# Designed miniproteins, single chains, part 37

Each design is a single chain, and the fold is of that chain. pLDDT is the mean over its residues in the fold that is shown.

## One batch from the design tools (miniprotein)

Design m1265
Fold by ESMFold2-Fast:
Structure m1265 (fold): chain A 70 residues (1-70)
Amino acid sequence: SEAEELLERLKRAIEVLKNSDGITRRVALHEARRLLEEAEKVYPSLTGDLKAEFEKLIEEARKLIAEEEA
């Protein structure tokens, strides 16, 4: 599903953001922001385990983006 694909993409962006530096990290940050916005739009329509996974990744992405912007 589109939601499952979005979850995988957000997870990958977070992994790259946590494990990269320089230009690669900046590109990952831009991608993470974009995917976070899409995830937040989809989140209210989700249920069960998928909703729980989205919640965890949304919280992680928000934290990492905030740390990078500080």
Scores: mean pLDDT 83

Design m1266
Fold by ESMFold2-Fast:
Structure m1266 (fold): chain A 112 residues (1-112)
Amino acid sequence: AAEAARAKAAALIEEARRHLEEALELLRKGEPKEKVLKKAREAREKAREALRHLHAAGASAAELQEASDLYALAEAIIFLIEGAPQENIDGLYATLSPEAQERLAEAKELLE
C-alpha cells in the first residue's frame, strides 16, 4: 500500500538524517576522514532507499525534496573528502534547498 511505502520512506529519512548528523559531528570534532566517509555513505544509501519508496508511493514534491536534500548533502560531503572537482559539488549545491545549502557550506568550511 502507498501508506506502507510512505511509512518506510519516513523511517529511512530519519535514519539518513541521523547518519548525516553523525558525519557532520565527526567533521566538527576533526575525526579521521574514513569515519566521516563511512557515515556519509550510510546516509546516502538510506536517502537513496527513501527516494525509491517515495517515488513508488507517488509522494509530493516537498517530500521528495527532503529526501533529495539528504542524498545530495551526503554525496557532496563524500565528493569534498575524495577531492572531486568543484564543478561536481557546485552541481549538487544547485539542487539543494536553502537550509541544505547552509549545511553544505558548514561541511565545506570544516573540510578546509
Scores: mean pLDDT 85

Design m1267
Fold by ESMFold2-Fast:
Structure m1267 (fold): chain A 76 residues (1-76)
Amino acid sequence: MKEELIKKIEELKEEVKKVKEGSEAILDLLNQAIEYIKKGDYKTAASYLYQAAGLLRLAGEEELAEKAEELGDKLK
């Protein structure tokens, strides 16, 4: 479970690298989510994923935002 979630976040990071603006901030949030999953703090990790989803929606990346939100929901 943990390894699968980290892999899905890593895949989302690769898609986010294609976003023209704000990608660095979103990538930082996704990296923080991975680190908190490794620490076993799933609530904080979910919070970072929801923050990343919010920034992705503001960037017009609705499908990527939904992926981040779904990953956050799996950690609750």
Scores: mean pLDDT 82

Design m1268
Fold by ESMFold2-Fast:
Structure m1268 (fold): chain A 95 residues (1-95)
Amino acid sequence: KAEILELAERVAIALTAITGDYEGVAKELEEVRKLLGVDETLSVEEIREEAERFAKEVAGMSVEEIHALPDEEKMKLGKEMAKLLAEERAALAAA
């Protein structure tokens, strides 16, 4: 249960890092939390902070810098993030 929510939050953070759309991602994460029966969701500020940490971890740059990249570079980062999320899903399935 918690593992699925954590994975959903990681997906939201990764999408925010690529798109810079903190508000849109926060809204989608709220729907996921509702589906899981959780009363609270992450604030826009919390999503922003986690997205900045993730962006620095994966690309060594800020969300603003990633958002300013050409579409080809954003696609490359998207593939790298998708790979990390796939590895996380495999780990959860094995647990």
Scores: mean pLDDT 65

Design m1269
Fold by ESMFold2-Fast:
Parts: structure tokens; sequence; C-alpha cells
Structure m1269 (fold): chain A 77 residues (1-77)
């Protein structure tokens, strides 16, 4: 199903984000978590989408992009 495909793409993007975050590549981590959030939303998995948005927001906060961080945090609410 399209939902299953979107969930799998979300998982792949989340794993890429986790690896980038562990490597200290906060920009790649932020972008990967945003991609994961979008795919989880398309899959209808609101809980995983929210988690990915909050992780992306934290990465942008660490990068000093407070405006993007706040936008993503609000989308997670």
Amino acid sequence: SSAALHAALGDKAREEGLRAEAAGDLRTAANSYRVAADFYALAGDEAKAREALLRAAEMYRKLGDHETAEELRRRAE
C-alpha cells in the first residue's frame, strides 16, 4: 500500500537522520528528520511524524535556526 511505502521511506529517512546526528552532521540530521516527518504524515502515523518533527526542531535549534525550530515544534503540537 502507499501508506506502507511512505512508512518505510520515513523509517529510512529517520535512520539517516540518526546516523548524521551521531556523526555531528546536524544539518543533514535536521533535513533527514524533516523528510521522515513528511513521509510519516503521508503514512497516517501522527505519533512518528510528531517525534520526527521534534527531533528536526532540536537539530535546527542547535544550528541556531530558532525560527525553523519553533515552526517545526508548532507543527508537532
Scores: mean pLDDT 91

Design m1270
Fold by ESMFold2-Fast:
Parts: sequence; C-alpha cells; structure tokens
Structure m1270 (fold): chain A 76 residues (1-76)
Amino acid sequence: FDLSALPLAAQEALLRAVARAAEAAAGASPEEIVEAVREAAREAVEELSKVATPEQLAAATELLEEAVRAAEEEAA
C-alpha cells in the first residue's frame, strides 16, 4: 500500500483512523471495536475522496473495508 504516494492530508487521515481503531481495540468490547473501526474508516474515506486519485482512493477503501470485516468477524 503506497501511503507515501498520498498527499499529506490523506496520510494524516489514514494514520488517525488507524490510531483510533487501535485505541478502541485495546480494551473495548467487540461491538465498540467494530463501531470505532467503521467510524474511522468513514472519516478516512471522506478525506481521501477530496485529495486522492481514484486508484489511491480505491486501494485505501479496500484496506479500510478489510479492517471493518476483520473487526466484525472478531465481534461475531
């Protein structure tokens, strides 16, 4: 995944999303983890859509969707 190819604003949005999800995962219930990951992913995609190319947005969206699925599977 080419984070270095993204504008700084997009890189910061992704890093914030990852940090938020990680913090939620550290001590939260499975349901809280899933919700935190979904919220972080929504915010990251919204910021990326403003500054990223279609290819960068698609790649980032796929990774964020995978993170949401992993959280949902863990919560199940």
Scores: mean pLDDT 68

Design m1271
Fold by ESMFold2-Fast:
Structure m1271 (fold): chain A 120 residues (1-120)
Amino acid sequence: SEEQKKILEEAIKLIEEGLKYYKEGNVEKALEKLKEAYELIETLDLSEEEELAYRLLLKGLLHMFFEDYETAEKYLKEALKIFEKLNNEEGIKLVYKALGFLYEKKGDYEKAKEYYEKAE
């Protein structure tokens, strides 16, 4: 429904705000935004595969916020594979933004740039 689409759009915005807070060094606000996004996603009538993809994305971001970059990358890549299978362009772009930032945190600026460009 149109209402369901608006809730998903708000959840995606909260995920992007979470990434922004983490980039600014505010881990507490970043975690707050991810929790709000998770709560909104739980209200959505998503397919089991789409819900799993968003849950894996949120797990990846959570691990990244605690500087567990190896586990974060694994979850983000699993989420990407599911979103690609579903042809979910919004989910794909969101994962590319997260991977871009992950590689930036790892000091791999060339790979970060590649993922940011894929998110456009």
Scores: mean pLDDT 88

Design m1272
Fold by ESMFold2-Fast:
Structure m1272 (fold): chain A 112 residues (1-112)
Amino acid sequence: TNLEEAQKRETEEADKVLEELLEKYKLPEEIENKVRKEAKKIKELVVNGKIEEISEFGDELESRMEELSKQGYEKEIKEILIEAAKLPSIASRMVKILVGLAYLEYKLEKEK
């Protein structure tokens, strides 16, 4: 019960963060659908204790952050990481970073 309740809290907090950020950023439907799919994968990995796959996903997010920093978004990335650190769960932190990076990537493409 305690483990199931912890897993439920992880997914519910991640879902709240996802919906709030999608409403805030108003991403195009194609990008929103991709972000929703990636967020679902994060929740599934966390709930199932897939530590290796969570680490691999974290490495992917880190690579995306490094690329965006090279494009001049280092300040925005720092702000995303600070806000993510305030969130109560691993899944919600990863979803916050994921949506923030997707938004910055969208802005970069729109500015070209």
Scores: mean pLDDT 85

Design m1273
Fold by ESMFold2-Fast:
Structure m1273 (fold): chain A 90 residues (1-90)
Amino acid sequence: MEEAREAVERLVEAVEAGDGEGATEALLELFRLAQEDPEATAEAVREAVPRLEEIKKKNPTLASGALRGLGLVARAAGDDALAEELAALA
C-alpha cells in the first residue's frame, strides 16, 4: 500500500517539476507494483488523477503522458475500467 502511494507521489512531483526521466522511473515502479499488489496500485492511481488533471493546465504534454502511462499501469493491475477512464483524460 505505502509503496504504491510513494511511487504515485514521485510521479506527480516529477510531472510538476517537468522531469520526464523521473516520471518514467516512477511509472516503471508502478508497473512492477501493479503485479505485486494490483488493488493497492489501482487505488493509488485513482488518487493521483485529480492532481495530474490540475498539472495538465500548466504542462499538458508531460501530464497527458503520465495519464497515459497510468492507464497502462491500471490495465496491468487488472482494472480495465480505470485504464479506459485514464486514456480518455490523456
Scores: mean pLDDT 82

Design m1274
Fold by ESMFold2-Fast:
Structure m1274 (fold): chain A 65 residues (1-65)
Amino acid sequence: ALKEALEKLQKLTRGEVLEAVEKALKEAKSLDEALEIIRNSLSDPVVAAVAVHELRRELEKLMEE
């Protein structure tokens, strides 16, 4: 489930990305919505793009488990 995957991801992230993941865990209803919340929560658009790419892969992997 998305919530379970986000909870696992919360343990693997730190700093601004962790805060973005926590916001997604509270507000997101889908994987794409979670990634959009994370992208919009990060201050640097380049860092946001890289983080969203990496976190999409990790969330998809965690949701398959």
Scores: mean pLDDT 77

Design m1275
Fold by ESMFold2-Fast:
Structure m1275 (fold): chain A 65 residues (1-65)
Amino acid sequence: MKKVVVADKDPLVAERAKALLEKRGYEVVGTAKSLEEALKLAKEKGADAVVVIDTESGKIEVIPV
């Protein structure tokens, strides 16, 4: 199971992304409002990657940890 942290400035978008990722077999170990917070949380919880959602552009970026 892949462990991920979701980063988005909008907490509702982060919650929706968490639900979709969990349904697809990912373990979402946390959500954060910024990339910096997400990277810190990912290292603390041993996540494999951070999923960044840019609400403004609609782009999704996956950053391996």
Scores: mean pLDDT 79

Design m1276
Fold by ESMFold2-Fast:
Structure m1276 (fold): chain A 111 residues (1-111)
Amino acid sequence: MDDLKQQTIETLDKIISEYKDYLSKETDPELKKMLQTVISQYEKVKEVIRETEDGLMLESTLGVLVMYETSMLNYIKTKFPNNSNLIALEKKSIDLVSEQSQSFADYVKQS
């Protein structure tokens, strides 16, 4: 459990870092506000991961983050379809968070 929680926190920190780097180069005020909100959601999820010892709650928390990110990806694809860099970052982030969610689901099945 502790190793899996640590791997998840490190993954979320890497994603946050990539969003912060992207945000530093963004000039569109709508995208800036959206990216600040995304970063805030990742920071909140990271805190929940630190405080929670229940594998099902950890899986559920990451699953909600995946749903949130999927909604944001659809918004970006509709409003900013030519922003291939941000679309790629959103897809990569969704895949990484989904993998961590599945790891907790698998851990719970083994216990």
Scores: mean pLDDT 86

Design m1277
Fold by ESMFold2-Fast:
Structure m1277 (fold): chain A 94 residues (1-94)
Amino acid sequence: SAAMERARAYRDEILAKARELLSPEVFALVERALEELLARYPDMSPAELRALTAELLRQLRAEMQRRGVSELDMLMALTALQEFGDFLLELQAE
């Protein structure tokens, strides 16, 4: 669908930027979170999508903190995931 193509294109844009700015370890965590969100998105209501985005943000923050990731990398990773979740919500509103 056109919506899924736009979602994949924006994921690829976020991941391209993340690959340049983040360590390989942090990049891999962001990639997995975006892939989970994209895979589940088509079958979710807006409320379910908000809840999943919040849960993935919580899990990503906890995992990065456990691994001793820098505050800057942590902020960039969480921002990437939040921006993707917000984009998917806007896409559902169309």
Scores: mean pLDDT 90

Design m1278
Fold by ESMFold2-Fast:
Structure m1278 (fold): chain A 100 residues (1-100)
Amino acid sequence: SENSALAETLVKLAEKVKELAKQLGNEELVKKADKIIEKAKELAKKNASVEELVKLADEIVELAREVIKEAEKQGNKEAVLEAEIIEGLALIVRGVALLI
């Protein structure tokens, strides 16, 4: 279903945020990403509601913003850009979920 495809996309975005958190050496952000990945994988296996997809997208946006702040603190401009792209993609998925 379209909702399952959106949930799978959110899993991939959460996994990318985890990779950035690992590169930045921030164990707390890695732990937050793991919890979001578990939620996303659970939603991908069932008929996720629009409300569940929106909430998950919002959690990924919030985590991406925390990763942006950590990357900026470390002067890692590439990680800032990658996290900003993930934030933007999560916002697009959020918008698409509301239109289906």
Scores: mean pLDDT 89

Design m1279
Fold by ESMFold2-Fast:
Structure m1279 (fold): chain A 75 residues (1-75)
Amino acid sequence: MIEELVLALVTGDRQRAEEIIRRMSEEEQEEAARYIAEVLKGKDTSTTVATLEELTKSPDPKVAAFARRTLELLA
């Protein structure tokens, strides 16, 4: 699941990322956000950041919250 989410984010597949995030529990979302931030620290994340910024606009509050949290940890 986390590996599929990372692939969706790095390839800009916003729809797939949203589908995966919606299936995750709150605990899985926090774990995924921390994992993504740790793995991508100091790397070129331009596509991932752009995808996450678009996800913050999601009408699903769960998806938007995940995107904001992951961006916060990446900063």
Scores: mean pLDDT 81

Design m1280
Fold by ESMFold2-Fast:
Structure m1280 (fold): chain A 93 residues (1-93)
Amino acid sequence: MVPEEVRAALALLAGTILLLKGKGDIAKEVAQQILNARSQSEIRDILEKHNLVKDLFEHLGIPEVPFSRLLDIIGRLVKDDPSVVEKAKEFVA
């Protein structure tokens, strides 16, 4: 299972990108789906459905890498920030 802090970070990033693209009407729903996802494949499918994979890499300023590597990178960045889970829960509230 993907760690909660990684799901939270991805939910916030996806929601923010959707807001920036003028898709605020679905931003909370998509973020909620990512936050509640049970597997890496489920998260990837949600992101692919909404054409967010490429936008996510562009927003983070990193080159496209395998999805498992992206999750590892995010996991390292957010393990020292316990507020990311609270921010994600507030975003989808």
Scores: mean pLDDT 81

Design m1281
Fold by ESMFold2-Fast:
Structure m1281 (fold): chain A 73 residues (1-73)
Amino acid sequence: MKEIEEEIKKLSEKYGIGEKRIRQAYETSSDGLEGAKKLAEEFAKNLPKMREAAEKEGIDREEFERELKAYLE
């Protein structure tokens, strides 16, 4: 378990996603940590596009960032 906990912490710190979210991805993914890592990478890659989409829909940047932080907690 120690190695898994360390990897969850590293992914959380690297991608800015809460440890609980990374752990949930790990537990629900058939690929475990590899699945969680890929999900975090995909999320980070799409984050700029999601911010642009929110801006175009009239969502305030600060409001979007607050909702994002709550979602990733």
Scores: mean pLDDT 75

Design m1282
Fold by ESMFold2-Fast:
Structure m1282 (fold): chain A 129 residues (1-129)
Amino acid sequence: SEREELVRRATEVLRALNEAGILGREYSDEEIERAVREAVERVLSDPFFAGLSLPTKAAVAVAEAVRKLSKDPDLMLAVLRAAARVFPGDERLQRLVEALEDVLELKIPEEEFERLVREIEEILRRHLL
């Protein structure tokens, strides 16, 4: 099913982010699986995301899972910006990221944010393309 495929892809990405040390601390498989399951339910229940491709939905689910686990809005935004670079044809994703960048103030330096975005982009390309 779409839900099962989203859970599988989002879990693979989130595990890769965890292994790369991007999440700020190591999370257990149980914490990752719970966060992914909750994030996928949110993405599937929100009509805003209904028009997104499956790989783009998986990337958005990863951003939501990262937000829930880390409580770090900068890290969530870095995942979404990376997703926007991987899926440049997705107009809804582009608009979402631009709107969030307009209202969210980065707590980390811009150079550190860009480094995170590039590292996350590589992981997303590897697992979602």
Scores: mean pLDDT 86

Design m1283
Fold by ESMFold2-Fast:
Structure m1283 (fold): chain A 93 residues (1-93)
Amino acid sequence: SLSDLIKELEPKFPHLSREDYEKLFKALIENLSLDTVKLEVKSIADFYLNLGLYKNLKLFIDVFEEVVKKYGTPEQQKELSKIIDEYKKKANL
């Protein structure tokens, strides 16, 4: 999965940039089912949270929120905002 790939790569490579996250999230919301997007995003956010990678998590959530607001359908905005709010609360963002 994408989350498994990020977990493998993160320790070996410098952090994904804002531009990399924007391209990634736009591709996810345009090409994957809402349920798949939810699973992948939660898996990656949990990975960052569990490792204490709060700077990575903040960038990840901030860019995801921006992309969802800009490119998401009304249903995607409604459902994905719930996940965004969940991780903001968990990480005190």
Scores: mean pLDDT 81

Design m1284
Fold by ESMFold2-Fast:
Structure m1284 (fold): chain A 88 residues (1-88)
Amino acid sequence: SREELIQQLEEQLDQKVEELNRKLREGDGEGIVRAAKEVSDLMKQIAEARELPASKKASIETAGDLIVVAAEITARDPKILEADSKMM
């Protein structure tokens, strides 16, 4: 069902966020970028499965793209993203 699909995708997102946080602690720049892209893709899949309006899907896509940009910046200095996670 759609609800089961959404639950599975949300569980996968939680696991990928945990993987991203682990990669940040390890300072694995390539791993940080890859995990961020997978988080972004899952956010987009959840928005599609939820049948959100186009405007909300676009907002989620932008948020996902910003996570990837932040990951690419952080791959040069992992401490930057750790500071952001604390609102500085």
Scores: mean pLDDT 79

Design m1285
Fold by ESMFold2-Fast:
Structure m1285 (fold): chain A 87 residues (1-87)
Amino acid sequence: MSIAEKQLDKLIDAYRAALEAGDVETALRLIGQILGFAKLLYDIDPTEETKKIALDALRRVKELAEQHGLTDVARLVEWAIEELEKR
């Protein structure tokens, strides 16, 4: 497992914990960090493997947002997924 994949997993675990605690402010900050890191990761290493890692991470973030009723957030993450898929 790559260092990038481990970093994304840590950010997603922190995001899940924030959502479970009802800490929406921390969850939104972590979403920003995950989206930024996923985009940067693909921008510097535009491979099929990196794209899959980034898309898998974004899909997990979207699923967690939907499970916690953050529909507007889930929609924003979906737009990020669609933008990355076009590349």
Scores: mean pLDDT 84

Design m1286
Fold by ESMFold2-Fast:
Structure m1286 (fold): chain A 71 residues (1-71)
Amino acid sequence: MSPGEQRVVEVLLSLPEGATISISQLARAAGVSQSTASRTVGKVLEAGGVEGADLERRLYQVVDREAIAKV
């Protein structure tokens, strides 16, 4: 992954299971563009690490921290 994508994964791994976060919050916390945060969340979603909590608000919930760590 790019360094920016790795920072997004690190932010997700800092959150407890059940926590929700938006793409905008991830981008701000990781210091990356919303496009980078969105692409990284897509990879984590495919891995089963997060699930959509509110797609209109672009909110995702942490569901499997082990799966996030393997991305």
Scores: mean pLDDT 85

Design m1287
Fold by ESMFold2-Fast:
Structure m1287 (fold): chain A 63 residues (1-63)
Amino acid sequence: SAEEEKKKKDELTLEYLINDTNKEFVIDHVKEKIEELIKKEKLNEEELKKAEERLEKFIKLIE
């Protein structure tokens, strides 16, 4: 679909645009917001593991 195609392009563009000068700031900000959401939602152990895996995948994408 056009929506899925746009999402993939946006992700590739984001990976390309995030460089060493802004990467650290972006990672720290996103990590902080994810940790805040995890605490707010009172996730169980299984949900926490999935959230951590998603965070690691995101960090790997923007490295």
Scores: mean pLDDT 64

Design m1288
Fold by ESMFold2-Fast:
Structure m1288 (fold): chain A 115 residues (1-115)
Amino acid sequence: MKAKEEEEKRKEQKIYVAVKAAVALGAQLLRLPPSPEVEAMRRTLLQEILELLQEAGLSEEKARQLVNAALELGRKLAEEGRVTEEEFEKAAKEAIENYEKYEPLELAPAVPPLA
């Protein structure tokens, strides 16, 4: 029953959900006071978001670029006091469209594997 159509929609939905989560992470967690618990939560959520994007068919480099774009847009929204669901949805779409302008998020020395 329309299995191919469901798979394509699921991939687009996964990308959108992951990017929106990254925007919310940038807006909410990056504004919290620095603590070991908050830092552990950031790392866990960032890893989950990166895994979701890679499962949706993005390369590691593109997933890292998209996450960096979403985090920066979320941070700006929080600074401007625009922490509504509509603004997060707009930022997620803007991140998906413009992520190639951003550098990959610096997490590990994994890309490229070795020079």
Scores: mean pLDDT 73

Design m1289
Fold by ESMFold2-Fast:
Structure m1289 (fold): chain A 63 residues (1-63)
Amino acid sequence: SLEELKAALDAGKKTIRVEGDLSDEQIELLIKYGKGITVVGPGLSDEQIERLKKAGINVSDTS
């Protein structure tokens, strides 16, 4: 959820695992605060992966 993502970012997590796709609000939150973080999301779309990588976020399908 958006609240879980906010909590993980506030806690300084360097790796965040997500299930399925992300909402636009979750993508925007990661772009704003997640530079240098790794997102593990085997369910992410290619478009979402591209947006995150352009913002300096690493994307992986493995932990």
Scores: mean pLDDT 77

Design m1290
Fold by ESMFold2-Fast:
Structure m1290 (fold): chain A 55 residues (1-55)
Amino acid sequence: SEEERKAAREAFDELAKKMNEYSVDVEGFKKLAREIAEKYKSPAVRKMAEAWLAL
């Protein structure tokens, strides 16, 4: 849906912004990915976060 697409874009933008603001190692990246997945709670964002966590 358009809502799912918008949520995925906003989640990605928020992750990118936080990555730029923090010195983030792999564990910090995974923590941010989990926080974003919990915040948005959309199926598209959850799948995206699962892909990030599999890195």
Scores: mean pLDDT 72

Design m1291
Fold by ESMFold2-Fast:
Structure m1291 (fold): chain A 60 residues (1-60)
Amino acid sequence: SDMLANQGVQYGQLASDYASRGDSQKAFQYGQKGLDAGMKGGSDVGIASGYSGLMAANGA
């Protein structure tokens, strides 16, 4: 599940990066993927990163 945990963190980071560039659609898409990967991996950090990405997307 470390792969899924890393995937959740990476997608959350990508979501934040897209949000900072004003691409809220991609930010939302990657935030959703991060949350899904974090949940499937049972990773609190992955889940938190996914939510952070979604929050960033909503602010863009």
Scores: mean pLDDT 77

Design m1292
Fold by ESMFold2-Fast:
Order: structure tokens, then sequence, then C-alpha cells
Structure m1292 (fold): chain A 72 residues (1-72)
């Protein structure tokens, strides 16, 4: 479900945030990971349509992928 995907994405973003903070290499990666967490939380905590949830989930995935590329 979209909720399960958002929960998983939030967990991945939180794990990436911890790694980014430990490495200290790219402060912008921390900001992107935190943004991904906030978008995932919005999906989980808001009463919105499936279309809106899918849109936000893709936005959160994009933020997470950008954060990963900065850490690499």
Amino acid sequence: SLKDEAERLKKEAEELLEKAKQNGVHPSAIDLAEAAIRVAERILNSDMTEEEKRYLLEQARTLLEKAKKLIE
C-alpha cells in the first residue's frame, strides 16, 4: 500500500540522515534527507487522495535519490 511505501521510505531516509551526519561530507544531503522524511510524514499523517499520496511519494523518492548521490 502507499502507506507501507511511505513508512519504508521514511525509514530509509532516517537511516541515510544518520549516515550523512556521521560522514559530515555534504550538509545539503542532510537537508534533502530531512525533506524526504517530512514529505513521508505528510503522507502518513494527512487525509488526502491516493493521487496526492502518489505524487508526494515520488517527490520524497526524488529527494532521497538526490541525497544518496551527494553522499556517494
Scores: mean pLDDT 82

Design m1293
Fold by ESMFold2-Fast:
Structure m1293 (fold): chain A 84 residues (1-84)
Amino acid sequence: MNEYTREGLLYESAGSLYLAAGTIYKKMGDNEKAIEYYQKALEYFEQAKEYYRIAAEQGDKVAQQNLKSVEQSIKKIKEEIEKL
């Protein structure tokens, strides 16, 4: 596996855990903590996006696919923060 793709996957995995925590807090009605964890998820997904971009530029097809997915996730998280 491309090393940058691997780094992207690690950051995306961490971001997904923070996203899950944010969603749980939102369901509990704790909007302040939901925003905090969504912002942490966003930081990790933005880092994953940077790694996937580098790997995609090197011709890694997995990174090209994951770059599109992480960009969509970033957009959705930003929309969720705006709703809270």
Scores: mean pLDDT 88

Design m1294
Fold by ESMFold2-Fast:
Structure m1294 (fold): chain A 92 residues (1-92)
Amino acid sequence: SAARALLEDLLALRTERARAAGADPEEIAAQEAAARAKIPALAAEFEANIDAELARARAANDAEAAAALERLRRGELTAADLAALAAARVAA
């Protein structure tokens, strides 16, 4: 799943940032494990939300939003492009 791959990459990016900030390695490992356990459910929700948002963007004739959501759906966006959104969802 493209959504699962992106969430895994974003978790890895978040973990690396925590290490760079000097967080405790054992706490980082515990937080990573907890976040990783949530990824399958978050990926399924993310894919369903992308489909719903894409339908709304198309109905509103928002070509820019529709193009961005299609790229996301295909896994063509970088992990960095989704860092804020996916990091917030993974942290919850």
Scores: mean pLDDT 72

Design m1295
Fold by ESMFold2-Fast:
Structure m1295 (fold): chain A 71 residues (1-71)
Amino acid sequence: GGFVLSDEARELLRQALALGETPELVSMAVGAGLRGIGLGWQASLDGASQEEAQALATQEIRAGLARIESL
């Protein structure tokens, strides 16, 4: 199959979306998710293992959500 997000990444995004107070914050959380998915997919295409691609995507999503929380 194609690239799949880790359970950790899915839970981080679920929590961020559930706690989104404004459409802008929800949009930013969605953007962080899409960026992480894109990085994981690109890593997979470049020959990374599923575990490596998932770790990269999870780290990017976590970093993106942390940047939103620091606003």
Scores: mean pLDDT 79

Design m1296
Fold by ESMFold2-Fast:
Parts: sequence; C-alpha cells; structure tokens
Structure m1296 (fold): chain A 92 residues (1-92)
Amino acid sequence: MDLLEHQRYVAEAQAAADELTDIIRRLDPDVYGRVARDMGTMVAMAEGSSVEKAKEIRDLLIEAAERARGASAAEAVELAEEAFKRALEIAE
C-alpha cells in the first residue's frame, strides 16, 4: 500500500476532526473537551491502522463534519459520538 496515500487519508481525517471539534466548541463548550479527545483518538487510530481502515475513518469524519454544518448542538454531538463508535468497530 502507498505510504503517501495513507498520509493523505490521515491528513484529511485530521482536517475533518478539527472542523467537527471547532463546530462543537462553539455550540457546546461543556462537551468540547470530551469530543476533542475522541476526535484525536480517531485520527490516532487512522494513523496506526492500515490504509483501508484509515480511509474508512477519514470518510466517517468527513461525513460527520459535513452533516454538523448548520446542525444543532445536540445533533453535532450525536454525529461526533456515532462517528467515534463506528471508528472503534473499524479499529477493533
């Protein structure tokens, strides 16, 4: 598998995680610290996994970040929590 492709997926996962975390920081600062840790854990899972798993985690983070744009605080938090649960299943 291509190291450059893996690095690209990890970088894109980090960008999506940063966006989702920033959205939640503005909407619900009380939950922000937990979400930031969970999003960081997802990026670490992508970095430590196969290219295929890194792509799946990246796709989850991008989808969650896109859906969180214009969402309520509760909806944005639920999107982050669902993405994290799915990432745990991918990482095993």
Scores: mean pLDDT 86

Design m1297
Fold by ESMFold2-Fast:
Structure m1297 (fold): chain A 79 residues (1-79)
Amino acid sequence: TQQEAIALLRQILGPDKAAQFDDGYLLSLAREVNFDLDLLKEALQVVESGDVSQASPAVLNFLRKYGPKEIGDKLDELL
């Protein structure tokens, strides 16, 4: 559902960054990934673990563009 995608995105972004975005912006991000809840759940798992080594290329690309800065910085250092 749209609400499930928004909830996953807020958890992926973290409390400080998520507070800066309204539901409309988060829906636009969910639409960019075609509401792929499996991709968003994998991205959340990567953010929670801090381990980018097991993530799929689609999840890594999503987190590089839209994830929390700490994960983005790690991915930028890798390539």
Scores: mean pLDDT 74

Design m1298
Fold by ESMFold2-Fast:
Structure m1298 (fold): chain A 63 residues (1-63)
Amino acid sequence: EVLENIKKAVDAIIAGNYKEAAEYFRKTGTPLGEKASEAAEKGDRQTALEYAHQLATEVERQR
């Protein structure tokens, strides 16, 4: 589930596990998830969280 993978990725970022966060973002299978994964791989916490928030909002709106 997309939202579950976003939650796991965000939890991983908070724990400092950026590689793990990038993997969970990739598992969402979405363009925003891919952008968040790239940001996480670069250690860009701010950008990764911004894309994660956008993706979570998009998924909740289109439920």
Scores: mean pLDDT 81

